Designed miniproteins, single chains, continued (3). Designs and how they scored, part 51

Each design is a single chain, and the fold is of that chain. pLDDT is the mean over its residues in the fold that is shown.

## One batch from the design tools (miniprotein)

Design m9757
Fold by ESMFold2-Fast:
Structure m9757 (fold): chain A 87 residues (1-87)
Amino acid sequence: DFEKKVREKVHKIVLALYRGQEDEALKLFREVLEEAGLSPETIEEIMKILKDLYEKDRDKAIETVVRIGDAIIRGYSEEEILKIAKE
């Protein structure tokens, strides 16, 4: 079940971010974006935005990961997912 797999992985990412395990969380998040079929260019842009956001506002970074996960489950376009990351 694709939805269940994405939800379980997002849950692990959220826990890692709350625990300060940034490298583990970013690795798992990259895997989610790759498995969702995003282009390498868009993945690198989203990863950079999330890393910068985590340094400035950890809670907002966690919220952004959850929102992106939900968007992937709902079949949002790559452009819409990137827009969520830029908010």
Scores: mean pLDDT 87

Design m9758
Fold by ESMFold2-Fast:
Structure m9758 (fold): chain A 77 residues (1-77)
Amino acid sequence: GKLEVEEEREGDTLTVTVKVETTDEDVEEVQAQVDAYFKRLEDEGWVLESLELLSGSESADGSSRSAELLLTYKKKA
């Protein structure tokens, strides 16, 4: 599986693009990485304002899946 994260900060706003690619064999490990990443942002004082699913796809045999998420965070004072 693959987890790709792009962060863009503008003042008190953090925009995060998350691209996730998983197989049935690694979905648990990728999920743990995603959870750890979100926990880190929360621990840094970022508050989630919105979450949007931009795209999702599945391989022809259903064994691999990908998703792209757009997350917007605001800095907690």
Scores: mean pLDDT 79

Design m9759
Fold by ESMFold2-Fast:
Structure m9759 (fold): chain A 90 residues (1-90)
Amino acid sequence: SELKELEEKIEELKKKLEEITKELERLEEELREFEEKYKEKNPEEYEKKKKEYLEREIELGVEEVKLAVELTVLKREIERLKKKLEELEE
């Protein structure tokens, strides 16, 4: 059924969002550790690494927004289908 397929898609998107959140937290911790170790000892290497982490964070943030929009659209579609089903049975 279409409704079941949409519900399964929502669960897949939620899992992908959780994975992105975990990767963002990992990148933030790695950057903090790198800052502590290298910011004063090697500022050029720190700035290079910071730029790489920022670019990756932006990429993940864009993907997070795309998935969140898709999740919102699918949730609205499920609610629309449930309402139509209710109108046919009630």
Scores: mean pLDDT 82

Design m9760
Fold by ESMFold2-Fast:
Structure m9760 (fold): chain A 100 residues (1-100)
Amino acid sequence: VQEGRGVNEFNEELRKLVQELEGKMTQEERDLKLNEFIEEHLRKLAKKLGMEVKDLEEEDLEEIAKKLMEIEGYSEEEALAIARQMVALANALRREEELA
């Protein structure tokens, strides 16, 4: 059980990745790589929860957070932070589909 460290560990890894990529790539390449990393991570989490990212709405935040707490062992604060990121990704994907 992660005892509510999941979000902090993810954010720490993300920050370390940004630091490591500093000077190795253009800013555009780094942004693309970071976005791919975040999106992949959130898609994997949604799949574990039995959900599709693109179908997630703000109304689902509490349900997503509850499942993250039960399945991954995150704290309520951490689960809500991840749920909020998943919904933000869903909104972005929905807007891309709307524009296509």
Scores: mean pLDDT 71

Design m9761
Fold by ESMFold2-Fast:
Structure m9761 (fold): chain A 58 residues (1-58)
Amino acid sequence: SMLDQLGELLRRIRELSDKYQLSVEESFELFRLGIRLFVDEGLTPEETYERVKEWIEE
């Protein structure tokens, strides 16, 4: 389901937050970005994850 895909995506984004030792506020900004790209803009979970990862690594 879409909710299962969103849950898995957010779990992967949490792993990025942990890896980069982000603050709670920074982690929330990543979750907001992920939700916007996936839910509002209709990107796939993989496309959304790649965009979030590139944003934090740049």
Scores: mean pLDDT 83

Design m9762
Fold by ESMFold2-Fast:
Structure m9762 (fold): chain A 87 residues (1-87)
Amino acid sequence: SAAEEAKIREAAEETARDDLEALEKEYPILKKASEEDKEELREVIFRHALRFGRALHAGDLEAARQAQLEGAKAVLDKAKELVEKVK
């Protein structure tokens, strides 16, 4: 339903915000990144969190696992890119 999709999207937005804050706390150099670059990293986290939430809602545990693994890799790759850019 539209209400269920809205909840999944809201949870993904919350995850993206929390995870970005956690990354900035663990790696303070990320705070030197531009707001545009930080938003791009947040969007990467959001997309994979959204994919994970949708897979869980559908009962597709394998798709949920893939979303977590691919998301973790994409987030680390993007964070490394931004760290190199601000050094």
Scores: mean pLDDT 87

Design m9763
Fold by ESMFold2-Fast:
Structure m9763 (fold): chain A 89 residues (1-89)
Amino acid sequence: SARREEEAAELERELEEMRARLSPETYEAALALAAATAAVEGAKARGDEEKVAIFEAREREARARAEAASPEAAERAIELGRRIAELLL
């Protein structure tokens, strides 16, 4: 419980830091990628192969948009998405 709350607070701080440093457009693209990555990991954890395929396609599109804006923000977004998925599992 306490560890999960601490990890969630850390993720919130990192998202606030990104929002402060990135342009609004780059931040929105990064958030979309993080959400798509979390959705893929969640579907994999549930064994939902059909949803994995759908969410992987969405993640690829979100990744292309985020990488076009900032490769560094895209890389960070993927890591954040994976951490978000772990917190929800």
Scores: mean pLDDT 86

Design m9764
Fold by ESMFold2-Fast:
Structure m9764 (fold): chain A 88 residues (1-88)
Amino acid sequence: MEELEKEVEENLDALRKKIATLPLDKQIDMAVNELALVVAYIISKRKKDEQGLKIVAETAKKMVEHADNVEKVREITLEGLREINKLE
């Protein structure tokens, strides 16, 4: 769990750094998706949900890879949240 939480935090930090390099309008759109993922991270961490944390880590990584395409990031975020919801 600790290693997985560290992976999530590292991927979220990378995502936030990437968002900071974007134009202001895209920063707002990306921040909404990042906030949704952070809420999922907090819930998964509190539940000690290892699969949920893995999905959060992978989703954050994919968001960094596609940060230049807000529509794709929204799709990635929604898919990750749907996968976490199925684990409940």
Scores: mean pLDDT 82

Design m9765
Fold by ESMFold2-Fast:
Structure m9765 (fold): chain A 64 residues (1-64)
Amino acid sequence: SPEEALALLKEHADTLSWETLRNLARNYAAGRITLEQLKVALKSVDPRPPEEVDWEELRRILEA
């Protein structure tokens, strides 16, 4: 669900860049990856210091 995907992205907000979070959200919303694949992808990406994150934009992407 969009809410579950958003919760997973928020869990990684402190370790991933905005660009990475946005890209993963778009791939999930487009049906290119499942929730389980999103979870695996978040663990496989190199952690980076967080940039500015627009949570409303991520929510809109997931709910589209």
Scores: mean pLDDT 72

Design m9766
Fold by ESMFold2-Fast:
Structure m9766 (fold): chain A 98 residues (1-98)
Amino acid sequence: TAEDAERDAEEYEKRGDLFTAAELYVYAARSALEDGDYERAAELAERAIELLKKAGKEDSITYAEALEVLGRAYALLGDDKKAEELYKKAEEIRKKFK
C-alpha cells in the first residue's frame, strides 16, 4: 500500500539509503495518484526528487519517473504548463538511456 511504501521510504532515508527511499516515495506517489489524492502525490514525488538530488542521481531513470509523477499530479491539479515542463525534462533524461 501507499502507507506501507511511505513508512519503508522513511526507514531507508534514516539509514542513508536515499536512492531506495526515493524509489519507494515514487511508488507511494503513484499510489496516491490512483487514489485521487493529487496534492499528496505531488508532495511524495517532490520528496523523491529532493532525495535523488541529494544522492547525485539526477541523471537516472528513477529521477525521470519522479518528474513524470509530479507532472501528472500538476496536470490533474490544473497546472498544465508546469506538467509540460516536467514531462520535457523527464524525456530529456530518458533519451540518455536510449
Scores: mean pLDDT 86

Design m9767
Fold by ESMFold2-Fast:
Order: structure tokens, then C-alpha cells, then sequence
Structure m9767 (fold): chain A 75 residues (1-75)
């Protein structure tokens, strides 16, 4: 279920990428690498919204988990 969701996310990102070399790199990512990419994107988004405070790893993990669980429940 989670791995299937990650594969779906990879496919969408690869299809949305105009550069075929970048698309190939995205498709070559395993589930762990894709989760780390999503985690980093969430961290950057939280920091941009909250530039005056430290973003804790636990906050990033909670937000990522909630997003992934919400998508799994919809499947």
C-alpha cells in the first residue's frame, strides 16, 4: 500500500518533468529516497512559513505521515 502510493507519486512527478534525464532519475528512486525527497520538501515549506523558529524533525515526520495516511485512506 505505502510502496504503491510512493510509486504513484514517482510516476506523477516523472510525467510532470520536462527534462527526460530528471524524469529517469525520479523513476530510479526507491521508496526510501522518494520519502526523503518529500520529507525535505516539507521541511523547506515549513521553514519558509516559519522563518523565525527551528523546524523539528518530529514536526516534518508528523506532517508527512498525515499526508501519506490521508492518501492511503482515500485508496
Amino acid sequence: AMDELIEYIKKVLAESTPDPAVAEEILAMDSKEMLELLREMFRRGLKAANPDREIKDEEVDERLDKMLEGLLEKM
Scores: mean pLDDT 75

Design m9768
Fold by ESMFold2-Fast:
Structure m9768 (fold): chain A 87 residues (1-87)
Amino acid sequence: LEKFTEELEQRIDDVVAQAKAQIDSTTDPAKIRQITRDANAEIRELGEKLVALYEGLRLFEKAAEAKKKTEARIDELEAYAAKKIAA
């Protein structure tokens, strides 16, 4: 179970890193927005799975923390994309 939570957390980190690399590779605002939307959808899905795993373990405090961390990663990526578009 610890392995599954670690795998989901790592996958969220990988999605963010890959999305940032893709955003850095282009100057097209439409493409940047598409990359951001696709990455945010995947981050939300992975975050929901992580929250569900903690809730199943009755670790409600960790579930709430996982939800906040997922939202923070989405906000981070949106801010990164906005900065790139504004440049």
Scores: mean pLDDT 86

Design m9769
Fold by ESMFold2-Fast:
Structure m9769 (fold): chain A 91 residues (1-91)
Amino acid sequence: SKEDMEKLAEFLRELGKRELSDEELREAVREKGKELGFSDEQIEAIVDLLLGKLTVQEASEKSGIPKEELSRLLLSYHTEIGLNRIKRAIA
């Protein structure tokens, strides 16, 4: 649902603050995605999108999730990573 997508976006924002490895991100998204009722195919597409292995278009075609929703997930995660890196550089 849209509500579950928004919960996943908020979760990804918090993950971006925690400086996780790619493996840790994969495991965290799988756990949260299953909790929120996403399919294995949707979870795989989201993880691959966040890791830069799929475009938003490719992830949408694989998962059935609208491009707008996937773009919000991508921005939520990568914005926080970028902000965290800036904070470390100027600390």
Scores: mean pLDDT 81

Design m9770
Fold by ESMFold2-Fast:
Structure m9770 (fold): chain A 87 residues (1-87)
Amino acid sequence: MPAVMTVLALVESSAAEEVARRMEEAARATPGVVDVDTGIHQRDADTSLVGTTITAESEEAARAAARAALEAARATPGTLSAEIVPA
C-alpha cells in the first residue's frame, strides 16, 4: 500500500539549500520511492525549516527513505534539529 512520510529539519538559513539537497538525494536513492517533494521555509534571517515529503510504494520503503533523509539532515553542518513527522 502506498505510504507518505515527512521529515522536518530546523537549520541555519545559510545551510538550508545544502540540507534540502542532501535530504532529497538520500530519499530518492531509497528503493521503492515514487516521489519526493522538498521545500524550504525561511523563518528569520538565521533559521529555516526544510521539509521533505516522501511518497513510496510501501510503508517499509517510506520508513527507510524517511530514515535516510533524517540521517542526511543530521550529518549536514548547520542542522539544529531534525525529526520524522507523525502521519
Scores: mean pLDDT 85

Design m9771
Fold by ESMFold2-Fast:
Structure m9771 (fold): chain A 101 residues (1-101)
Amino acid sequence: SELDELLAAARRALEAGDRAGLRAVLEEIVAKLPELSPAQAVAAIAELTAFSLALDAADRAALLARLEAIYAELRSRLSPEQAAEVEAALAHMRAAVAAAE
C-alpha cells in the first residue's frame, strides 16, 4: 500500500541518518491521515510517534502539534478504543517533547 511504502521510506531515511528526508516522509504520512481507515490512521500515528524520537526537539514538537490537530478532526471517525490508543501514543510523544529527548 502507499502507506506501507511511505513507512518503508521513513525507515530508510532513519537508517541513513537523513533527518530532513525523515521529516519530509513523516509530513507526507500526516497529510494522508484523514484519508486513511480508522485502523490504518491509528497504526500510522503509533509509527509516527516512534519515528519522532529521531527528530530534533523543534521538529518533534511541530509534528506533535500537527498530530493533535489531525486527531481532533479524526476523533469522530474513531471508536472509543481507537481514540484511547491514539491518546496514549500522543501522551508518550508529549512526554518526549517535555523531556527534550
Scores: mean pLDDT 85

Design m9772
Fold by ESMFold2-Fast:
Structure m9772 (fold): chain A 73 residues (1-73)
Amino acid sequence: VRTIADYLREKRVDEALARVRRIIAANGLEAAKRELAVQLGYEKHAEEELRAIMEARDEAELEAHLRRVGALF
């Protein structure tokens, strides 16, 4: 199974966003943030953008920061 981090490494940002949207729909925004922290927490070059993701107030902010993380891979 492909992870969100796998999609970002492959520059498949729309597919990463689709996976995040499914997590939010099923389990809420905080669950999506926890999943992203697990999957991206070991990507040292994305640490600052990962912090921004954890501080996102809503789905739109989370998606904007996820696109920036994708640009760093």
Scores: mean pLDDT 75

Design m9773
Fold by ESMFold2-Fast:
Structure m9773 (fold): chain A 65 residues (1-65)
Amino acid sequence: MQELKRVAAESHYEAVKGVLSPDEAKEIAEEAARQALEIGKINGMSEEEVKELGVKIAKEMYERR
């Protein structure tokens, strides 16, 4: 769990870099990670795939922002 959030947050930080507040970045990254975990569990995805999905979702959310 912590690792997944960390990866998502770092990916976001690299894409946005001082655009969003650290608190908001953390919250959005956490939400994206949670959603990826839920989707992965429903679809039967592996932890590794869920990690990549979480990072991808977070990045897409920031791009649309």
Scores: mean pLDDT 66

Design m9774
Fold by ESMFold2-Fast:
Structure m9774 (fold): chain A 81 residues (1-81)
Amino acid sequence: MEKRRKEIEQLARETAERLKKAKTLEEVEEIAREFADRMLALGADTKEINEATRIIEKEVSRGKAILVASEAMRKLMEKAK
């Protein structure tokens, strides 16, 4: 339980740092996709995705954070069908 939470928090902070360096929408979308795939691989649920997104939103623009959250939620819903 604690290991997954720490990995999610670390992933969120790493994603925020990558987003700060992203200069194009394409780069932001690639980062969002990688974040979504890694979150799903960790078994993250909707609440954990929202918490990770709030960590990202504090460090980057709301627009970038929303794109990351949308991609993660989209992939979670796609997996559920």
Scores: mean pLDDT 79

Design m9775
Fold by ESMFold2-Fast:
Structure m9775 (fold): chain A 80 residues (1-80)
Amino acid sequence: SPIDKLIEELRKLAAEETDPEAKAFLDMVIEQLEYLKENGASKEEIKKFLDAAYKTLEERHPELAEKVKPIVEKFKKELD
């Protein structure tokens, strides 16, 4: 599923992340995505969460945000 691919790609980025604060934030995003998946969240809910998470990531960890952007954009396109 699109959300499973998103989680897998984000897990790969988290494994490569050397900044412990950026890694911890990405791990929290992954945990929340797994929660949304398990609870049958709507496409709209997942998109809203990702938009909010990406904005925070861009503000606090811009280098990681650049790596996350194409993954999130691909996921959003697959939902449309």
Scores: mean pLDDT 85

Design m9776
Fold by ESMFold2-Fast:
Structure m9776 (fold): chain A 106 residues (1-106)
Amino acid sequence: MRAELEKLLAKMEEEGAEKAKIGAGYVRLGREEEAREVLDEKGLLELELLKLGAEFVKNQEDKEKVKELLEKMIKILEEMKKISDPEEQKKIEEAIEELKKKLEEL
């Protein structure tokens, strides 16, 4: 399994795949430590957001937990906004506003 993953990652690097895609592969396999080693600052924030999103889906019936997860997701998006280009910042800001609206509806 690990040797097969290493071959896949080597192929992805050879094909010029983005670090975020490589990191997503590690997350899918439950290998957060390896994901953190290959991801840059933006990729690490994307990883944290992905984890919070998965917990959100799992806990949708728990309003208190959903509220807590939404607040954490907003915080991560605000950090991502600081390190993103102006075009991506606008998309992140729209995502933050959508999550804030969902938080107010709870």
Scores: mean pLDDT 70

Design m9777
Fold by ESMFold2-Fast:
Structure m9777 (fold): chain A 79 residues (1-79)
Amino acid sequence: SLQQYQQQVDQAVEQALSTIKDEKKRKAARVTMELLRQGMPYDEAIEKGAKEAGVSKKEAEEAHKQVSQLALPQIQQLS
């Protein structure tokens, strides 16, 4: 079901976020992911995520990349 799929996606993302030891970088990645889910363009989502978390845009990009690289293989296995 769509609801089960969404829960599994959320679990994969949460596991990936838990690998980020720095709380501010983890917050940047989380905010960025949420904004991207809402349809915000990538550059705007990264910049807003960085500002909300108090990190640089580069740090937000690196944190988002880490989450994506870890979560995407898990999400693809759900298909």
Scores: mean pLDDT 83

Design m9778
Fold by ESMFold2-Fast:
Structure m9778 (fold): chain A 79 residues (1-79)
Amino acid sequence: SELENAKEGLKKLEEDLEGLKKLYEENPTEENYENILKGLEVGLGELEQMEKAFPELKEEIEKLKEEIKKLKEEIEKSK
């Protein structure tokens, strides 16, 4: 179903966020910070589109958006 595909997409975005967190922690370089920030912006855009299409996922999406915003703030403080 479309909702099931959206849930799988959300899990993929969660996995991508964990990968970006790991990259930030293990390889703290300016180039990696820029790449991570770009990835986080892409993820936020995808989550905003998904939230509009699937309001049933709003709570899960808002939680993931909060995690992305926290990581962005940490990276910006590290520059």
Scores: mean pLDDT 82

Design m9779
Fold by ESMFold2-Fast:
Structure m9779 (fold): chain A 73 residues (1-73)
Amino acid sequence: SSVEDLEKALKRLKEAKDVEEARKIAEELMQDVSAPAARAAAHGVLEMLDRGASVEEAIEMMERGLKTAKEKS
């Protein structure tokens, strides 16, 4: 499900120690065509990091997205 895919993606992103690890994790998530919600979220994370956002800001955005997805379920 989209919620489970987003939760898994968020858990992986929280493992990032710095921006470079977060970019690598997001790039790996974007390669998984079976998880379109996680791919879209990973793309958003990469755009935020490219604009100078912190890993913490990217995680917060993704947590808000996950909350919204759960509310629609």
Scores: mean pLDDT 79

Design m9780
Fold by ESMFold2-Fast:
Structure m9780 (fold): chain A 85 residues (1-85)
Amino acid sequence: MAELEREREELEERLRAIRERIAALRAAGREDEAAALVARESPRLQLEAAYLASRLSDEELRRLANLDDEQIAEIRRLAAEYEAL
């Protein structure tokens, strides 16, 4: 149980850090670096990051990451893929 709790906490912390980093890079107009950061992580982490981002409203995704409707829809789609696992 302790190992599972630690692994979950570490994963949640990494996902939160990735989400915040992506939002910060986008807020700074550094969208290429945000995309590169996502690409450097495993596809699984991308799905997990999208799942965490899906906890935010569309308004918050627009405000924090300057995302358009199509990008928000992509996050929702990736989050659904994660939930299907």
Scores: mean pLDDT 69

Design m9781
Fold by ESMFold2-Fast:
Structure m9781 (fold): chain A 62 residues (1-62)
Amino acid sequence: SRLEELLRELGEITGMSVEAARWLIENIAKQSPEGQQRALDAVKETFGERAAELFREALELV
């Protein structure tokens, strides 16, 4: 699926397994919009713009 493709690319950038990335995305998706934005900002600062873009797309699919 598109989600699994995004999670795989996220794993290549971050070193996370697909399972770990999915678990993280699903937990962030349960947070408020403000909480989700803070998570996106943290991903961008730690792993860069591309990782944040993939993370945002994955959040829209869960």
Scores: mean pLDDT 85

Design m9782
Fold by ESMFold2-Fast:
Order: structure tokens, then sequence, then C-alpha cells
Structure m9782 (fold): chain A 69 residues (1-69)
């Protein structure tokens, strides 16, 4: 279980570096860039379980941001 979470953290860091993600980015841009990064990693053969965790986290984060509107 934790091993997949660690892989997801590594992939998250990779996406952050590749896309230049910043806390100051608008949520819409951050969501778009993160999703692009996930698809790029999927094409490169990254661990499907780790990608699934990243997608689930992204979806929950989008729901949380929408709830604040």
Amino acid sequence: MYEVHLKALELSKEITERKGLSPSLPPEERFRLTREGIEELRKEGADPKALELLEADLERWQEAVEALK
C-alpha cells in the first residue's frame, strides 16, 4: 500500500517540475497542467496504480475547490 503511495508522490513531484506548478497558479490552470502531466506519464508507462491515486487525489481536490465557490 505505502509503496504505491510513494510512487504517486514521486510522480507528483515529476509533474510539478515538468509543468512548473506553483501554489499561486489559478486552480483551473493547475488542474489542467496536472492532468496533462498524468497523461504524459501514462504514455511513458508509469505505474497505473500510482496514476490512479493521482487522478483520485486530483478529483477530490477539484470537488473541494468547487465547494468553496
Scores: mean pLDDT 77

Design m9783
Fold by ESMFold2-Fast:
Order: structure tokens, then sequence, then C-alpha cells
Structure m9783 (fold): chain A 100 residues (1-100)
């Protein structure tokens, strides 16, 4: 559920960005725009799939979704949970980088 929500949120964000740019330039949606969106979503999935464990994968998705929603209180809650689970500050910084 969280992974699906994260992927769907990224897809919606990229679609809005493409539509905004095209509207500002007076350009209609092209096959290149669809391919760019597909590539962006494929890259998000690759980042999730590269995680060593299901737990790390879920934390990456939860962090990414909270960041996309600008929910910094939720980001702090997730970081605190990760610290309690034995993640180092360096590991948390790396996973945040993967979520952006």
Amino acid sequence: DVEKAFIDAWKELFELMIRGINKALGIEKTEDDERALENAIANVKKVLDSQKSEKERKYTAELGLALLNNDFEKVKEIIEKMKKDGYSDEEIERLIGNAI
C-alpha cells in the first residue's frame, strides 16, 4: 500500500510538472512526455527494488511519500522509528536521498 501510494504520488507529480511546462509553452502532450514519465516511474521502482530488505524498502517508500506531501512531522516520526530499529544517521541520510 505505501509503495503503491509512493509510486502513484511520484506519477501524479511528474504528470503535473509535464502538463505545467507544456501549458506554459503552448505545447500539446507528446510521446516523448509519456516516455519521460515511464522512465521516471521505472527509476523510482528500481530504487525500491535495490533495497536490501523489505523493511528498508518500506521505510524508503514511507519517507518518499511524506516528503512528496510536505509532511515533515511524518518524516520525523519515520526517522525516529528507523533509529529505534538500529539504523545509523548515515544510513537514514542515504535512504532519504533515495526517496527524493
Scores: mean pLDDT 72

Design m9784
Fold by ESMFold2-Fast:
Structure m9784 (fold): chain A 70 residues (1-70)
Amino acid sequence: MKVTLTRVGDTVYITGFPEEKKQEVVDILKKAGFTKARAGETAPVVSVPGGDVEKVKKALEDAGYEVTVD
């Protein structure tokens, strides 16, 4: 699965996955210690307030995702 990370302020946003994978992405991040990871209500996006881009990238790559940083 291919995803894109974008930092806006102190929040990392993850996009590029389909809606049915949204909960899977949240679960991966919470297991990696990002307890503030939240699914977007209207779009296949997950936000990680206070998330470190490199650590979020590593957590997703360790779960088998292909990660691009914007």
Scores: mean pLDDT 83

Design m9785
Fold by ESMFold2-Fast:
Structure m9785 (fold): chain A 90 residues (1-90)
Amino acid sequence: HMEEAYEEAKKKIEELEKNITDPQEFVREVLRVIGEELEKMPLPPSVKASLATAAGIRLVGLLLEMEQGKVTREDIVEEAKGILERAYEL
């Protein structure tokens, strides 16, 4: 079940990258997907809140770096996938 959820979440993030051109909207929708997936996990509410906050800080930081030409949209996709993978390992 967790492996299937992770694969579906990765597909959602990849589709967002293909379909959303605006960087800010892209990151907002990625954070929405992460939040929805975290809410479904059998983790304590405090852990879910901490993971969601950490994801927000990390991805907004990457958005700012992308606006400066330092990272790509692909880097944001890979970071988002990594955040979900770490959460599913808990």
Scores: mean pLDDT 81

Design m9786
Fold by ESMFold2-Fast:
Structure m9786 (fold): chain A 64 residues (1-64)
Amino acid sequence: ALPPEHAKNILELLQHAEGYISAQEISQRTGASLQQTNEILQALVDAGVAEYDPASKGYRFIKS
């Protein structure tokens, strides 16, 4: 299960981020562990809310 507070904080960080941000940086800025951050980011990508860029190894918020 994803902690609701970490998911909310990560989503908000992505919405305000300029460009792609790494899972490590998201973890450091939100206080979530790297494992929790990766689980939440995978769920957001699977839901179509975020995208992963292999070139930068970072994540970005997307809108439908």
Scores: mean pLDDT 80

Design m9787
Fold by ESMFold2-Fast:
Structure m9787 (fold): chain A 69 residues (1-69)
Amino acid sequence: MSPLERIRQVRDRVRPLQDRYSSDMSRLRQQLQSTRDPQQRQALQQQGGRLNQQYSDQVQRVSDEVRKS
């Protein structure tokens, strides 16, 4: 596979993951802006961290799969 073909495959597979991650993070940000309780804010921040980690792991797996092709 050419380097350009690999870049396209990673981008196309990552795009839906990026869209969902952006939507989920946008919703969390809105909840954080409306939430005044410190414990709820901390829980939302932890959820954001977990979403970031899941997204990062998914992107890494896509990259690794395309590299093996």
Scores: mean pLDDT 81

Design m9788
Fold by ESMFold2-Fast:
Structure m9788 (fold): chain A 83 residues (1-83)
Amino acid sequence: DAAARAAAQARFVARVAEAARRAAEEEMSEGAARAITAIVARGADASAETIVAAVREAGRGAGASEEAIERLAEAVREAAAEL
């Protein structure tokens, strides 16, 4: 139902946000992590590959390293696989 889907989306967003914060401490600015988290929140109902593409574009626009972007992309794929 809508409540169960909203709960799953919130868990997905929280998981990706935590991964983004960890990546920001190592390789990304906090601004890049926030931008990526906002994109994921808006696209939680999309396919994992659509979200990954949006995350990569947002990360590059914010100046994140390719290593940080790939770590976050993998976290998105793992989170989406558990939905």
Scores: mean pLDDT 67

Design m9789
Fold by ESMFold2-Fast:
Structure m9789 (fold): chain A 71 residues (1-71)
Amino acid sequence: SELEKNVKIALEYAKKGQRTVALAAARDPLELAESKGLEDVKETLQRAIDALRAGNYEEAIKLLEEALKKV
């Protein structure tokens, strides 16, 4: 699915420590989850984005992996 593919791309960039690219990659799956009413996925992706902004890559990776299990 498109949502799964986009979350996986964000996860790969987060694992590489590339904050700006990871944040950009996470925006599209967040908007897609929001438009589809997938509240649990949306909340998990919002937390992942917040972790990336804080420079907490370990937490961001964990949250992105959690989001992948829900899509």
Scores: mean pLDDT 84

Design m9790
Fold by ESMFold2-Fast:
Structure m9790 (fold): chain A 75 residues (1-75)
Amino acid sequence: MEEQKKAEIERLRQIGEDVMRAFELIIDALEKVAKERGYPDEEIEKERENLMKSLEEARKQIDAWLEQKVAELEA
């Protein structure tokens, strides 16, 4: 049973990393599209900063969720 719990914990961690990488790629793609559409650089920078702050907050939530799931699996 412990080996199965360790495998599930590792899987959950990998999913978290994959989700965060996907969000980073989306932010980069949105910046590129905004530049191609001629949005002002100042507005693009401001929006990127807002999105990066949202991503940092999402990371904290994913980390908290992962810690809770690990605790549930270890209980």
Scores: mean pLDDT 79

Design m9791
Fold by ESMFold2-Fast:
Structure m9791 (fold): chain A 69 residues (1-69)
Amino acid sequence: DEELKKIEEEAEKRAEELYEKLLTDEALRADPRYGGLVLGLETMSREEFLEKAKEVLKQELLELKKALE
């Protein structure tokens, strides 16, 4: 399942990038679009955040794929 593998790889990469950006970019953390994610980041461990972020991003990519089918 080539497409599923690519979706999982992309979701993992984006989850890690999002975590690092939210942790290091003060301007991004001040953006109200990310307020809920910043709160989640402060209440969750890195591992818990990455697992949830990967799940969300994977679902978004899968929904996009279904819409393009």
Scores: mean pLDDT 74

Design m9792
Fold by ESMFold2-Fast:
Structure m9792 (fold): chain A 56 residues (1-56)
Amino acid sequence: SPEIIEKAVQEACDLVKKQGKTVDYAKQYVVEKVNNGKYNLTIDELKRVIKEVDKC
């Protein structure tokens, strides 16, 4: 859903901007949350999140 995509991007960008993590770390964080069932994202939605995280 668009709402989950926006939330995932926001959380990942906060890791980069507020916590000084790398973009690669933020991408791994999103993938890990999907793998742990904390984000119910399809593969296509996950790809969209990863593209947006590159802009952080």
Scores: mean pLDDT 83

